# Designed miniproteins, single chains, continued (4), part 73

Each design is a single chain, and the fold is of that chain. pLDDT is the mean over its residues in the fold that is shown.

## One batch from the design tools (miniprotein)

Design m14514
Fold by ESMFold2-Fast:
Structure m14514 (fold): chain A 100 residues (1-100)
Amino acid sequence: MTKEELLELAKELKKIGKEYFEKGDYDTAAQYYGLALKLYEEVLGKDHPEVAELLLELAEVYKKMGKEELARELYEKALEIYKKVGDKEGVEKVEKKLKE
C-alpha cells in the first residue's frame, strides 16, 4: 500500500472507532482507534499532531471505560507531542482534560 492508501485506511478506521464510541461500544472503539494510531505513527511518525489528536480520542474511550490510569498515560503522551511541535491550543486542550 502507498502512504496515501495507508492514511485513507487510518482515517476510515478512526471514523469507525468514533461510530462505536458514539454507540457506547468502547472495547470495539478502542480496537479501531488503536489500529488507526499504528497506521498514523507508521506514516506520519510518532510525534505528529494527528497522532496526538488520535491519542486524545483513545484516552476519552479509556476514560469512559473507567480505565483512568491508561487514559492519563495517553493524555500525557499527547501533551508531550503538542509541546514538542509548539501547538499551544493542543497543550491547553490536554491540560484541561488532565485537570478533570
Scores: mean pLDDT 86

Design m14515
Fold by ESMFold2-Fast:
Structure m14515 (fold): chain A 71 residues (1-71)
Amino acid sequence: MPDEELIARIERGLPYLLSPDPAVRLTTEAELLRLARESEVARAYLEEQAKTEPDPRLRERILALLERLRE
């Protein structure tokens, strides 16, 4: 997958980590974790977003995903 497409998929998915629907959140978490495991570019982008994301709620969700990648 081209890096631009990977980044675009992550950008579109990130807001859904704050979805009121737990099924949407779980599906989004699974997809973002899969992308990060398959691509170092995707993982690096998530690490950068964890540092730069202005919404503290979204930043917390991204940090939680990165912690799961360490396990």
Scores: mean pLDDT 82

Design m14516
Fold by ESMFold2-Fast:
Structure m14516 (fold): chain A 97 residues (1-97)
Amino acid sequence: DEARKEALLKEAENILKHAEEILKRAEELRKRAPPSDHPLIDRAIKQAELAIKYAEEGKKLAEEGNLEEAQKKVILAGSYAALASMGVSSVEIGIES
């Protein structure tokens, strides 16, 4: 169980860091993107915020020894981070092309 707890904490921390970078990237992108892209960027911001929320919840649950619920939160966090990253990348490619 200690090894599983450590793995979940590391994964949650990695997702948290990644989601925070995506959020920062999305916020900067919103400043330079055309208004037509703002709804997609705003969606990516919301998804990055949810990734941060679920990663933090996963860390807390893992620290409490609730590893099954922690894993579910970490999976949700990773999924939202992936969605946010795809949204940001799509807008960046459109602007730079």
Scores: mean pLDDT 89

Design m14517
Fold by ESMFold2-Fast:
Structure m14517 (fold): chain A 94 residues (1-94)
Amino acid sequence: MEEKFKEKLIEILNEVKKMVEAGASPEDIKNFFLDKLNEITKEVIKEHPLEKARELFRKVGEDILKLFDALDAGMPKEEVLKLIDETIERIKKL
């Protein structure tokens, strides 16, 4: 059950990575990410306790915020992609 949640979150991060590579705006990237997280959260509430989703988001929340800060600061694409890869690796270890 936790593995399916991790897989969905990794899929979102891979789509965000593609958007960064394509030169999408920070606003578009953040809006896409937040919309997809909202969809997963709604699905998890129906199938699993919300507490499990919130626990996972807390564990990776600092990495997600760091990614958003990097986008807003105009960090080079290569550095942003590295942050996404580090976030994916952290999720895999949960």
Scores: mean pLDDT 75

Design m14518
Fold by ESMFold2-Fast:
Structure m14518 (fold): chain A 109 residues (1-109)
Amino acid sequence: MAAVERLRAYGAAHPARVAAVEAEIGGILAREGREDLLRIAAALAEEIGDYATAMMAVGWLETEEGRAVIEARLPPEELEAVRELAEWIGAHREELRRRADELAARAAA
C-alpha cells in the first residue's frame, strides 16, 4: 500500500516526531479504555511492519481527539496517507479484530 510506504518513509525521516504522535495516540486510547483499539493497532502493525503508522491510522479513524492530534502534527500529504489507511482499516475491521484476538491470546500465554 503506497500510503504505508509514505508513512514509513516519513517516520524514518522524522522518528522523534512520529514517536511523539504514537505515544500521544496510545495515551488517548489507554485513557479512554480502548484496549480493543490497541490490539487492532498491534495486529495491523504485524501486517504492515510499522506500529507507529498503525497507531496513527487507528487513532485517526476511531477517536476525535486522535484525529485532531494527527491533523495538527502531520503535513497534508502524510495526513492523506493516514486517511487512506484508516479507510482500509474500516473495510477490514472484522479481519483485524480476529487477528487482534489471536495476538492477545498469544500475549496472555
Scores: mean pLDDT 81

Design m14519
Fold by ESMFold2-Fast:
Structure m14519 (fold): chain A 74 residues (1-74)
Amino acid sequence: SEEIALKKLEEFAKAGNVEGLAQFLKHESQLVRLKAAEALQAIGGEEARLALEEALKSETDPAVKLYIAKILGK
């Protein structure tokens, strides 16, 4: 569920778990995908950037797609 995903996402973000956050970039909920992208941007680094680049290739939500594109353009 979205609630369970958001709770796990928060836990992964606090732990700096890039691999865990990257899995949420594929979640059915656009809110969960957006929150995962925000958390990965905050952590930064090469692994986080590669995960965001991969997610951008398959992202269908306009707001999430634009957000990921913007943060990768830095």
Scores: mean pLDDT 85

Design m14520
Fold by ESMFold2-Fast:
Structure m14520 (fold): chain A 67 residues (1-67)
Amino acid sequence: GAAELAEAGRLAREGALEIGVSEESAETVQRLIEAGDLTVARAAIKELREAGLEEVAERIERLLSRA
């Protein structure tokens, strides 16, 4: 539901900032995921995995499966 999408967006924002994405872009990713944009969510998961943030990527993926 909405709570799972909000938490997924928050984790995606934090992960994006950790790998060097700008605050503006990270906030945009968060808003789109919270709105249910699965294309953006999948892209974020892929980028986090490629950067070595597998644990946070898996957490986002689990939240999306419950949403």
Scores: mean pLDDT 88

Design m14521
Fold by ESMFold2-Fast:
Structure m14521 (fold): chain A 69 residues (1-69)
Amino acid sequence: MDASLQAIADTFGEEVARRVAEILATPDLDLDDAAAEAVGLMRRLLEEGRLSPVEAMVLMAELYLKGLE
């Protein structure tokens, strides 16, 4: 399993990690659409105070480097 997905599960819970894994594994989504879905999820978690800004930045960087870019 991807190290980024494990970090997401440890930080946000298994349900969030599963949703991110589905976005990354979806072959029918354009790369831009997959990136937008991941960014939208991160933004919501940050706005709800479930994520620190530093944690959000690290997680987004890992997702873009490994799956969304």
Scores: mean pLDDT 61

Design m14522
Fold by ESMFold2-Fast:
Structure m14522 (fold): chain A 80 residues (1-80)
Amino acid sequence: SAASEAAFNKAKALAEQSTDPEVRLMYLAVMAAEGRNDIEMLKETLDFIQSEKAKSTDEKFKQALDQLIAEIQRRIAELE
């Protein structure tokens, strides 16, 4: 829906602007939730999370991102 697309784009912008790993993770989770029925949004979220993981040195944050990656990959498989 247009509302889900708007929420997705807002969450993405807020994730990009946030410097707090926990706040950033929250917005990434919102992107995954809003994109739940849209393969393209889920793939965009996955690419963004993988880029964030590559830049991070925080092992706890990387572990949280790995869990979110696994959830998104599972959902993409369900939609294909």
Scores: mean pLDDT 82

Design m14523
Fold by ESMFold2-Fast:
Order: sequence, then C-alpha cells, then structure tokens
Structure m14523 (fold): chain A 87 residues (1-87)
Amino acid sequence: MKIETKPLSDEEIERLAEEVAENPGDASTFVAAALTVIGLDVEGRTEEAKRFLEKIIERLKQRLAENPDDTAAREWLAFAEKMLEKL
C-alpha cells in the first residue's frame, strides 16, 4: 500500500489544537486529535505528536483561565498531559 505521509506544519498543528480547544465538550473532536497523535507516533513522527499535544495543552489552559468551570476542558487537559507523558 502506498502510504502518503504529509508532515504537519507548525501552522497545521496550531489550527488543529485550536479546533480541539474551541469544542472540548465534543468527544469526536478530541478523539480525532488523539488518533492524530497516535498516528504520528506510530509513523515515527513523535516530535510532531509532542508539539501537537503541547499546543492542545496550551490552548486548553488558556480556555480554563477564561472559563474555570469548564469541566470538559479540564478533563481533556488531564488526558492530553497524560498522553504527552507517555510519548
């Protein structure tokens, strides 16, 4: 099978992280982000996976600073930090 691997640019990483932070209550958005991280790591692109997770963490922390009662953002932040620890 021809696997077409396109490297993620810093701009693409930023946009994807922002999409996750905009709707932390939407499990499908976060699942897509988690699968992206896993896919990058499996392809040997662990540094790109780390950058993506770090940007998600940054955006979720910003959201929580503005909305401290956002339980979904808090739960996704904890999950993203745990994923980063395991990479």
Scores: mean pLDDT 72

Design m14524
Fold by ESMFold2-Fast:
Structure m14524 (fold): chain A 91 residues (1-91)
Amino acid sequence: EESLKEGLEQAKKDIEEAHELVKEGKLEKKDFEKGLENLLDYIEKNFDKIPKSLYPEVKELLKLIKKVAEEFNLNDIAKRAEELIKKIEEQ
């Protein structure tokens, strides 16, 4: 559980750093999009294995993914993140 929590915190930092790099033109938007897709795929595949105690951290990560996806007009990613947020909120 501790290692998963650390992984979620690292993922948030990685997204924030990558978001800034895309804004600075140092990272291609397509590579950022692929990174977000891979992270959402991981969360979806492992959803039933996520401890409910970590749902707040997962929800905050998903909110960040949705926010940065909306800023870059990555509508499919934003929708996937919102659907996962709703799934957590229905628990």
Scores: mean pLDDT 84

Design m14525
Fold by ESMFold2-Fast:
Structure m14525 (fold): chain A 94 residues (1-94)
Amino acid sequence: MEELIKRAEELGLEKLVEALKYIEKGELEKARELLIEYLRERGEPEERIEIARSLKTKEEILKFIEELLVAAEVAEKLREIGEEIDRELEERRR
């Protein structure tokens, strides 16, 4: 739990941090609401949002959040690499 919260904070994913804190308090309904809001803000398909709505246990919600954190961490690293490459290419061509 603490590791997942730290990972979400490092990525600036405030809604996932709040969702994890609600899970610690046993407020699973609030955690699901925040998770669904996060998915909508990302433009995730309705099928993915329906999966999030179907999560009933603490363990299912935690596993889903962990999968989202892994995806976000990979996306952030790819964004940083692409941004560095683009800057080097533009500087060298100008």
Scores: mean pLDDT 78

Design m14526
Fold by ESMFold2-Fast:
Structure m14526 (fold): chain A 98 residues (1-98)
Amino acid sequence: SLEEEIQKKADELATEIRRVFDEAVRVGQELLEKKDELTPEQVEEIRRHLAEAGRHLDEAQKHLRDAKAGKNVDSLEEAQKHIERAREHVARARELLA
């Protein structure tokens, strides 16, 4: 049924949100370990990307809650887009740490 399909997709997206969050936490820990080896500008850029990733993950969670409550496919698509943007910011933060 559509309801079961929405629930399965919502659970998959919740798993993706957690994976991206765990990766962002890991990048944040690496930043703390390398802080003395980086310029202030590099630290600020990395922090900005991690903050943007966090904001997109928060938006993804809001859309995921809306999808579960309203059984709305559009909310699942919006959650997916925010997860992808969060991944891009985490990847950029990681690149700047290298």
Scores: mean pLDDT 87

Design m14527
Fold by ESMFold2-Fast:
Structure m14527 (fold): chain A 87 residues (1-87)
Amino acid sequence: SMVDKFREGLEQAEALIKENADNLLTVKALLELTTREAIELIKEASEEERKQIMELVKEFFEKVKELYPELSEFVDELLERIEKAAK
């Protein structure tokens, strides 16, 4: 399903972020890409799929904030952009 593919994509993004832990610019670029992909999926998703995508996005970004507390404000800004697209 669309949701399952997105979940797998987030797992791959998480692995890439961990592999690039010392390069915040690369991490930020990966987060921006993930944000853009989430917004495009939300536009095409059913109401139930949107709720699942939003839950996956929130879990992913919470984990990113735990790994990179210095990116908390940046992550919150990206999450707000996704939440606005879901309305």
Scores: mean pLDDT 85

Design m14528
Fold by ESMFold2-Fast:
Structure m14528 (fold): chain A 71 residues (1-71)
Amino acid sequence: SSRFEGWLQAGKTHLQAVYEENKDLPLEEQKKILDELLERLTRHFSTHFSPEEVRRIREELENYRDELLSS
């Protein structure tokens, strides 16, 4: 749905912004910060989406986190 895609895109935008703010930190600190953000985003999404949709959003955001950290 367009709502699902909008929330996913907002989550990716937030992850990218936090990555850019912290890219000069050691990789392990970057991972910790992005993982903590991902947990907060997942909890927030769980108040608005079904458990199945939340699992899909989390998987997409985890993949995007890994792409950012591989750059």
Scores: mean pLDDT 86

Design m14529
Fold by ESMFold2-Fast:
Formats: sequence, structure tokens, C-alpha cells
Structure m14529 (fold): chain A 63 residues (1-63)
Amino acid sequence: NDLDTYLGMRKVQVQLETARRAREEGLDPELARKYAEEVFKKNPLAPVQEIVDEALRKAREAA
């Protein structure tokens, strides 16, 4: 199922990009990935950068 494959690849992309940006900003990458998973679950078709930005916002608030 091409859609399931596409969504799986998007989840990986979101996780990797969130961890990379968290490291660049001095945030906890594991915590940021946890928030990214939560945000992705609510809207998996949202633009990757929107999901990453929201995850990082939550990580900053938790720090």
C-alpha cells in the first residue's frame, strides 16, 4: 500500500529532522522526538516543517 509506505517515510523524516534541529538549538533530541511523534499522530499529512516547528516549540516550553 503506497500510502502506508509514504506515511512511514514521512514519520522517519519528521523524527530525523526534529532530532537534528533540536541538537542544533541545544535542546534534548529525545524529548523533541517524543513531541514530534505526538504532533505527527494528530495530523500525519501536515507539512514536515510545521510538525518539526511545533515539536521544537513544545520542547523549548518543557526545558
Scores: mean pLDDT 84

Design m14530
Fold by ESMFold2-Fast:
Structure m14530 (fold): chain A 77 residues (1-77)
Amino acid sequence: MQELLDTIQFGSEEDQRKALEELVKDLPEKKKKIVVETILLMRNEQLSIEEVAKKLGISPKTVSNAEDIAGARLQRA
């Protein structure tokens, strides 16, 4: 579990993507994609919720929900 967190924090972008996909593998494909892209953009580019929403073409509420889902799962891992 801690190894997934370490990979997300310090791994390559490809390794981070794979670790995040594993963390949320139970979600529908569309929602999984949104969660993974949101966390990668926030961590690697230090974007705000509003900036991620603009870049992904989704609402800030969708980004906020994705962050909440990822945060809850990261806390379990």
Scores: mean pLDDT 74

Design m14531
Fold by ESMFold2-Fast:
Structure m14531 (fold): chain A 67 residues (1-67)
Amino acid sequence: MKTEEELTPLESAELISRFYLAAREGKVDEYEELAKVLGIDLSPEEVKARIDRMTAGGRAGAAALAA
């Protein structure tokens, strides 16, 4: 399969870890890019929904800083 040529087991594990952290930190652009690298097809709405849910606490802090 083509995916085995592209990613080593170690790189795959690290990408999954980053994917989780990007979602938690509300990094939409990074989350979308990592999802693409991991072969996860997510619509823009799905990405927003997942990030919004995971970053609910952090988003409150970011909103306060912006205001």
Scores: mean pLDDT 67

Design m14532
Fold by ESMFold2-Fast:
Structure m14532 (fold): chain A 83 residues (1-83)
Amino acid sequence: SAAERRALVERALRELGDPNLTDEQRARAIALLERNAAGNGAVIRRGLARLLEKGTPAALAAIEELLRSPNPVLREAARAAVA
């Protein structure tokens, strides 16, 4: 459902905000965003803006990877967040 997809997006964004996030956990969270991005662009943009505010090395690495994502919704959200 749309609500389930949004909940998964919100979970992935929270996980990407963890300062102890491992590279493996980051890859899984980004994959979860890629599978569930459709229709959630605004939620993702706001979540990425919050990640940028946190400014942890892990959060910045995630944003950098999302700027190069094959998913256009994720690329557009990441570009909007860093503008």
Scores: mean pLDDT 86

Design m14533
Fold by ESMFold2-Fast:
Structure m14533 (fold): chain A 63 residues (1-63)
Amino acid sequence: SHHDRGVAGAREALALGEEALAAGDAKGSTSYAGVAVQGAREVGDEELEARAREVRDRGISLI
């Protein structure tokens, strides 16, 4: 479904953001996590949104 594809896309973006964060890539982690936050909001997944915001904020702290 459209919703299931949206959730999958947001989860993929979060995973890429977490990988970038682990590699010390502040720009990559912030960009991917930002995409994940927006995607999670669009599908109403509050837990996914909170996790994505945490990754984004940690990425910003590396700048």
Scores: mean pLDDT 83

Design m14534
Fold by ESMFold2-Fast:
Structure m14534 (fold): chain A 114 residues (1-114)
Amino acid sequence: DVSSLVDEAIEHLRRARRLLEEAKELTTNEEAQRLLELAIKQVDEAIKLLEQVKKSPSVDLVRTALALLDGARRHAERAKELTTNEEAQKLAEEAIEHIERAKELLLKLLSMLE
């Protein structure tokens, strides 16, 4: 149902946020740190929108969350390319996987709302 899909998406995004924070702490590249901070902000904004979707389902809110997650994935991918720290690269990659899983759940949610 809508609530279970939203809860599962939020759980993946909370995991992604922790991984992005850990990656940010390990990298010494200032541009990578900035991009990871932008990705974290976009994940946080998506979580807030999804909490609203759980209370009142909205196609527009889900589409906005998906756009934020596309931005977060792009920023995390670029940060991964810029850092030379192998552990930071692995953490960013795991965060991207969790973001992609959340996006899959949100696309399924859209098909149920349309």
Scores: mean pLDDT 91

Design m14535
Fold by ESMFold2-Fast:
Structure m14535 (fold): chain A 86 residues (1-86)
Amino acid sequence: DEEEDVELISKALAKLGLDETDELLAKIFQLIQEGKIEEAWELVNSVLGGELAKKFFKLVIKKLEENNTEENLENAKKLREILEKE
């Protein structure tokens, strides 16, 4: 359930004191845009843990596909490959 996944992620981020302008979130998005998907995965996994990190990446994939520029679709594909290998 996407709503439940968002709630779990939001609770985890809130416990860590993270907000919408947090430097860590900006770094994750930067790594994704640069195609450094494995580094982004390691960073998210270190913050959220494996289960929530997978849920977070699934939400990111959906958001990238909703705003379906060529760059966003390439990044969504790379994120999907990481999730399938994990």
Scores: mean pLDDT 68

Design m14536
Fold by ESMFold2-Fast:
Structure m14536 (fold): chain A 100 residues (1-100)
Amino acid sequence: APSRAEQLEALRAEAERYFAEILEALENKDIEKAKELVERMERTLTARARELDLEDLVSMIRAMATAVLKALENKDLETAKELAELGLGLVLGYLQSQLA
């Protein structure tokens, strides 16, 4: 069975992959793909965070996803990108703190 540290590293890798795909969609100005990826990321990562009893991470992911989706609805790609980059930093920082 995977250890908690292995599960946290897997969650980190999955988060990095989702954020990379979201940022690529934003650079390509593909708003619909970016929205789909943010919604999938929120659903997938919050489910994984709950399984690991990381309620603070669930709250962070939900807040970031809501803010990015609102920027995308307003077609504000620059704000969406800045919020996604900030969200990545916060999520990775949180997961790193759990591994220490």
Scores: mean pLDDT 87

Design m14537
Fold by ESMFold2-Fast:
Structure m14537 (fold): chain A 95 residues (1-95)
Amino acid sequence: MLDFEKILSTLREVLEKLTDAEKEKIEEFLEKLKNFEVIPTVDNIAKELGISKEKAKEILEELAKKLGISEEELRNFFLERMVEKGIELIKKGVE
């Protein structure tokens, strides 16, 4: 039920509004999310953007609120797709 494009566009808007992180860092983080290389957790947002965990928490809460979902639902959406990608790669004999 989650629209992946809506998640990414909403996250970009929230990041631009709530943080002074470099646009290049924001785009790199969004690209990693698009490729399911990272899960949008407080820790990962803080690390990838070089911001405080408190600011990352505000970003995640605002994103969840704008999408009308819980932070757990958002995390599970990315986790499920990351697992699916991993399984497909293993099935093809690629590491």
Scores: mean pLDDT 76

Design m14538
Fold by ESMFold2-Fast:
Structure m14538 (fold): chain A 57 residues (1-57)
Amino acid sequence: SKIEEIIREAARLYLEGKSPFEIMEYLINEKKVPLNLAMLIVGYLKNHPEDAEKILE
């Protein structure tokens, strides 16, 4: 699904060392993700950093 692809892209950027702000900018400006959804995705990765690698499995 498109949402799963967006979450995987956000997790990849997080593992590359991008800040929450940089990931949110990418999701909104490049991927055209709505602000509320981008906030939920970035907030999840910030609160559960251990899950980023598991998302990419």
Scores: mean pLDDT 83

Design m14539
Fold by ESMFold2-Fast:
Structure m14539 (fold): chain A 96 residues (1-96)
Amino acid sequence: MKSLDELMEELDRLFLEIGAIEVDLQNRRNAGVALSDAEKRAIRERLDELLERMRRIVEEILADPSASEEQKLRALLKLLMAEGTVFTAKRMLDRM
């Protein structure tokens, strides 16, 4: 079983990875790089995988009796922000 600190660290890592994918897509779009349908599918699947992993971690944090209200709110806010980032990234893929 992962500690609360390990769950929070993994959540932060996943959040940064989702953000890095969005930044990479924005850089490719700005450079006029076209993506194949296979590449677009792979990126969408990766974003969905990362977001689902974040949801599971947030559920574990929310279920942890040692987690403070601040930690729970922070986890929920990161998930909400990640969902927004994934939505924006998918919209960029649709235009590439």
Scores: mean pLDDT 88

Design m14540
Fold by ESMFold2-Fast:
Structure m14540 (fold): chain A 98 residues (1-98)
Amino acid sequence: NVFDQLKALPDKPVGRVPYKTRLKEAKSLADAVKDHGFTFGHGLVLALFVGPRFKDESTYVKFMNGLKTELVENPALAKRLVRDLKLAVPWVKALFGV
């Protein structure tokens, strides 16, 4: 599931995916999952948070496309993530122990 995938990411930044790419993925994610409650803000939190955990842009984009597919196919999971992203600071701390 998406939370297990996010927990598997490195605890600290390991790379620098370009900000432009992270913005594109944020918008793509928000647009794809909008019917399940995603806004650009929700997409932005995820895309910006996940970006630094990847060494290269192509693997980051592939990961984000996988998340997009999972969230489109699972409305209940998407709605849960929308709720969790409202508490983004505590949620991020829970995932990465910070």
Scores: mean pLDDT 73

Design m14541
Fold by ESMFold2-Fast:
Formats: C-alpha cells, structure tokens, sequence
Structure m14541 (fold): chain A 83 residues (1-83)
C-alpha cells in the first residue's frame, strides 16, 4: 500500500512537529534566559519548520520541510560541537 506508507510518513512528520512545538517554546525561553545563540537559532529553525508545515497541504512537502529543518539543526550542532 504505497498510499498508506506515504500517509504514514506524513503523519510521522506531523507527530514529530507536535513534539517539536513543545521544544520550540522551551528552547526560546531557555535561549533568552541563558543568552544562548545556539538555542535561539535552533528555536528559529524549528519555528520556521512548524509554520511551513502548517501552511502546506501536500504530504511530500511536509516531509521535505521536516528533513530540511533536521539538516539545518545537524549542521548547527556540528559547528558547536567543534568548540
């Protein structure tokens, strides 16, 4: 069932976004409290992702937006890990 698999992937991306919504609020609060550019940038990336996912009606686009956000966060974390 190709269609069912595609639907499940879209739902999983939305489920991750649900978890991420809680994380966004916390990261923004902590980032401002700690004056941490890393946390603030992560929150910004996740917020942009959540907004774009909410504005899209195509499951493939939602998955692409989610993947792009994860790549940005991974790159940011790698840069900070070096220090």
Amino acid sequence: DKEKRDRELALQALRDSRTILDTIDRLEEEGRRLNSPLLLEMARILRDMAIRIGETEDAEERIRIYAEALERIAALREEMRRE
Scores: mean pLDDT 72

Design m14542
Fold by ESMFold2-Fast:
Structure m14542 (fold): chain A 77 residues (1-77)
Amino acid sequence: MLTPGQLLTAAAIRLAGEYVNAVLKGVPEESLEEIQRVATETFRRIRELLDAGASREEVQAVLDEGEKRIRRIIEEA
């Protein structure tokens, strides 16, 4: 079973990976700023959920939603 700290670290790595992918694809600065805001909001929500004793499935759903939002920004850029 993963600890809350391990789940939080995994979420941070996944969100950072999406940002790196956007940079490597040459996404404009304005779109990168929006991706950073979405990633920051998603990470904050995951922290709040874990602090409240949320399940791994609840954390996964928030992370997946955040990734979908970031992918849309990249596609629309």
Scores: mean pLDDT 84

Design m14543
Fold by ESMFold2-Fast:
Structure m14543 (fold): chain A 94 residues (1-94)
Amino acid sequence: MVKEKALEIAKRAIEEGESLGLEVTAFYSDEKAAVVVLRAPEELDPEEAARRLEEIVKKLAKENGLEAAVVLKGRTITVIVGTEEAVELAKHIA
């Protein structure tokens, strides 16, 4: 159940990110979490893109009994969706 819900939310993050002009650079999933790594091109404000993705994924995660985090480092945006424990751990590694 967690894996299936996390994957669907990650897919939505990819769709929204691509619509914002972000490039998907990596994807990972296991039984507890899904992680999407996106890159903002020079023409995009990475902070605005990260904020938009955070609004969407946190809403979807809450509706599905999951947690989500969005981590911005330079132009790299990491979206994490899963259990509270998995999201908390992944935030420190991203």
Scores: mean pLDDT 84

Design m14544
Fold by ESMFold2-Fast:
Structure m14544 (fold): chain A 61 residues (1-61)
Amino acid sequence: APSPALQATLDLMRKRGEELGIGDEVDALVAQITAAVAAGDRQKTHDLLQELSERLGAAEG
């Protein structure tokens, strides 16, 4: 399971994605991040978190 800190971060990212009109895209990435964390795949978790941050940043422009 994600740490409480990571879960809080993912919940904030979901809310921000909804505000930016990309909520479905963010929800899909958060689901993949949660699955990677459950699998213990640290590299995939890191890569997906970077992708999520980049997509949110692009939508904010």
Scores: mean pLDDT 83

Design m14545
Fold by ESMFold2-Fast:
Structure m14545 (fold): chain A 86 residues (1-86)
Amino acid sequence: SMAELEKLERLLREHLTAVLRAMGIDPAAAEAAAEASARKARELIERGELDAGEELAEFFLRAAAEAAGLSEEEVRARMEAASKAL
């Protein structure tokens, strides 16, 4: 339903914002990037072009890398470092 897609988009936005902020990205830049990425993910899911789960996790990693201006390997390393710091 539309309401379920809206809830998913909100959760994706909140989660990615938290991840980007944990990586040291400016809060405003993190929020903007997360909003754009969550909206894109929702549109792809709605069109049946992206499945939830592993594909969504890979999409998140790629979105975070693009938003941060880093490689996917660097984002993985920073996410692991952030997890150990928490």
Scores: mean pLDDT 76

Design m14546
Fold by ESMFold2-Fast:
Structure m14546 (fold): chain A 120 residues (1-120)
Amino acid sequence: SKKDKVKKILEEVLKLELEAKERVKKMLEEGKISQEEADEILNDLDIQIDGINTLLKYLDKLSEEEAIERAIEAVEDVIRHEKRHAERARELNAEELAAFFEEIAKEYEKLLEELKELKK
């Protein structure tokens, strides 16, 4: 069903957000960013993860159209956040982390196009 495709896309976004958390934790461990800088990024990632998990929990209660629209809004929101994280990482001279956030934002843009195709 289209809802099953929405669920799979949201689960992929969740996976990439969890990978982002691990990358930030590794950069902190390597001394490439401060604890305060890491906490700021990790807190924002946790808010994104909570939003995705909430949508996944309620997905079966939504109509197919509502599920697609809510998923589009959620993915657009995480794209905006990841682009901000990439910009912040560049300000911190954490180029590897910035490149990672830019790459996952591009993956989210591909997933967003898949969601938009479900609306047609």
Scores: mean pLDDT 87

Design m14547
Fold by ESMFold2-Fast:
Structure m14547 (fold): chain A 78 residues (1-78)
Amino acid sequence: SAEEEKRLKEAKEKALEDLEGLREWLKSESASFLSEEQREELLKKLEEAKKKVEEAKTVEEVFDVVGELQEYLREILE
């Protein structure tokens, strides 16, 4: 339905905006405690997440991609 298509579009737009915010944070001074290797790995995971969000066919798939990236971030930051 048009409403389902709208919800998917809005979920993707929000997810991509959140991923861009994370990319900007990774390049900022507040992320300077990360090693170059950790930063490169996170940027790689971020690009993979962006592709998966763009290819997602349901809102649930968008949420799953973002959730997986958030869990990966928690493992690296702790």
Scores: mean pLDDT 84

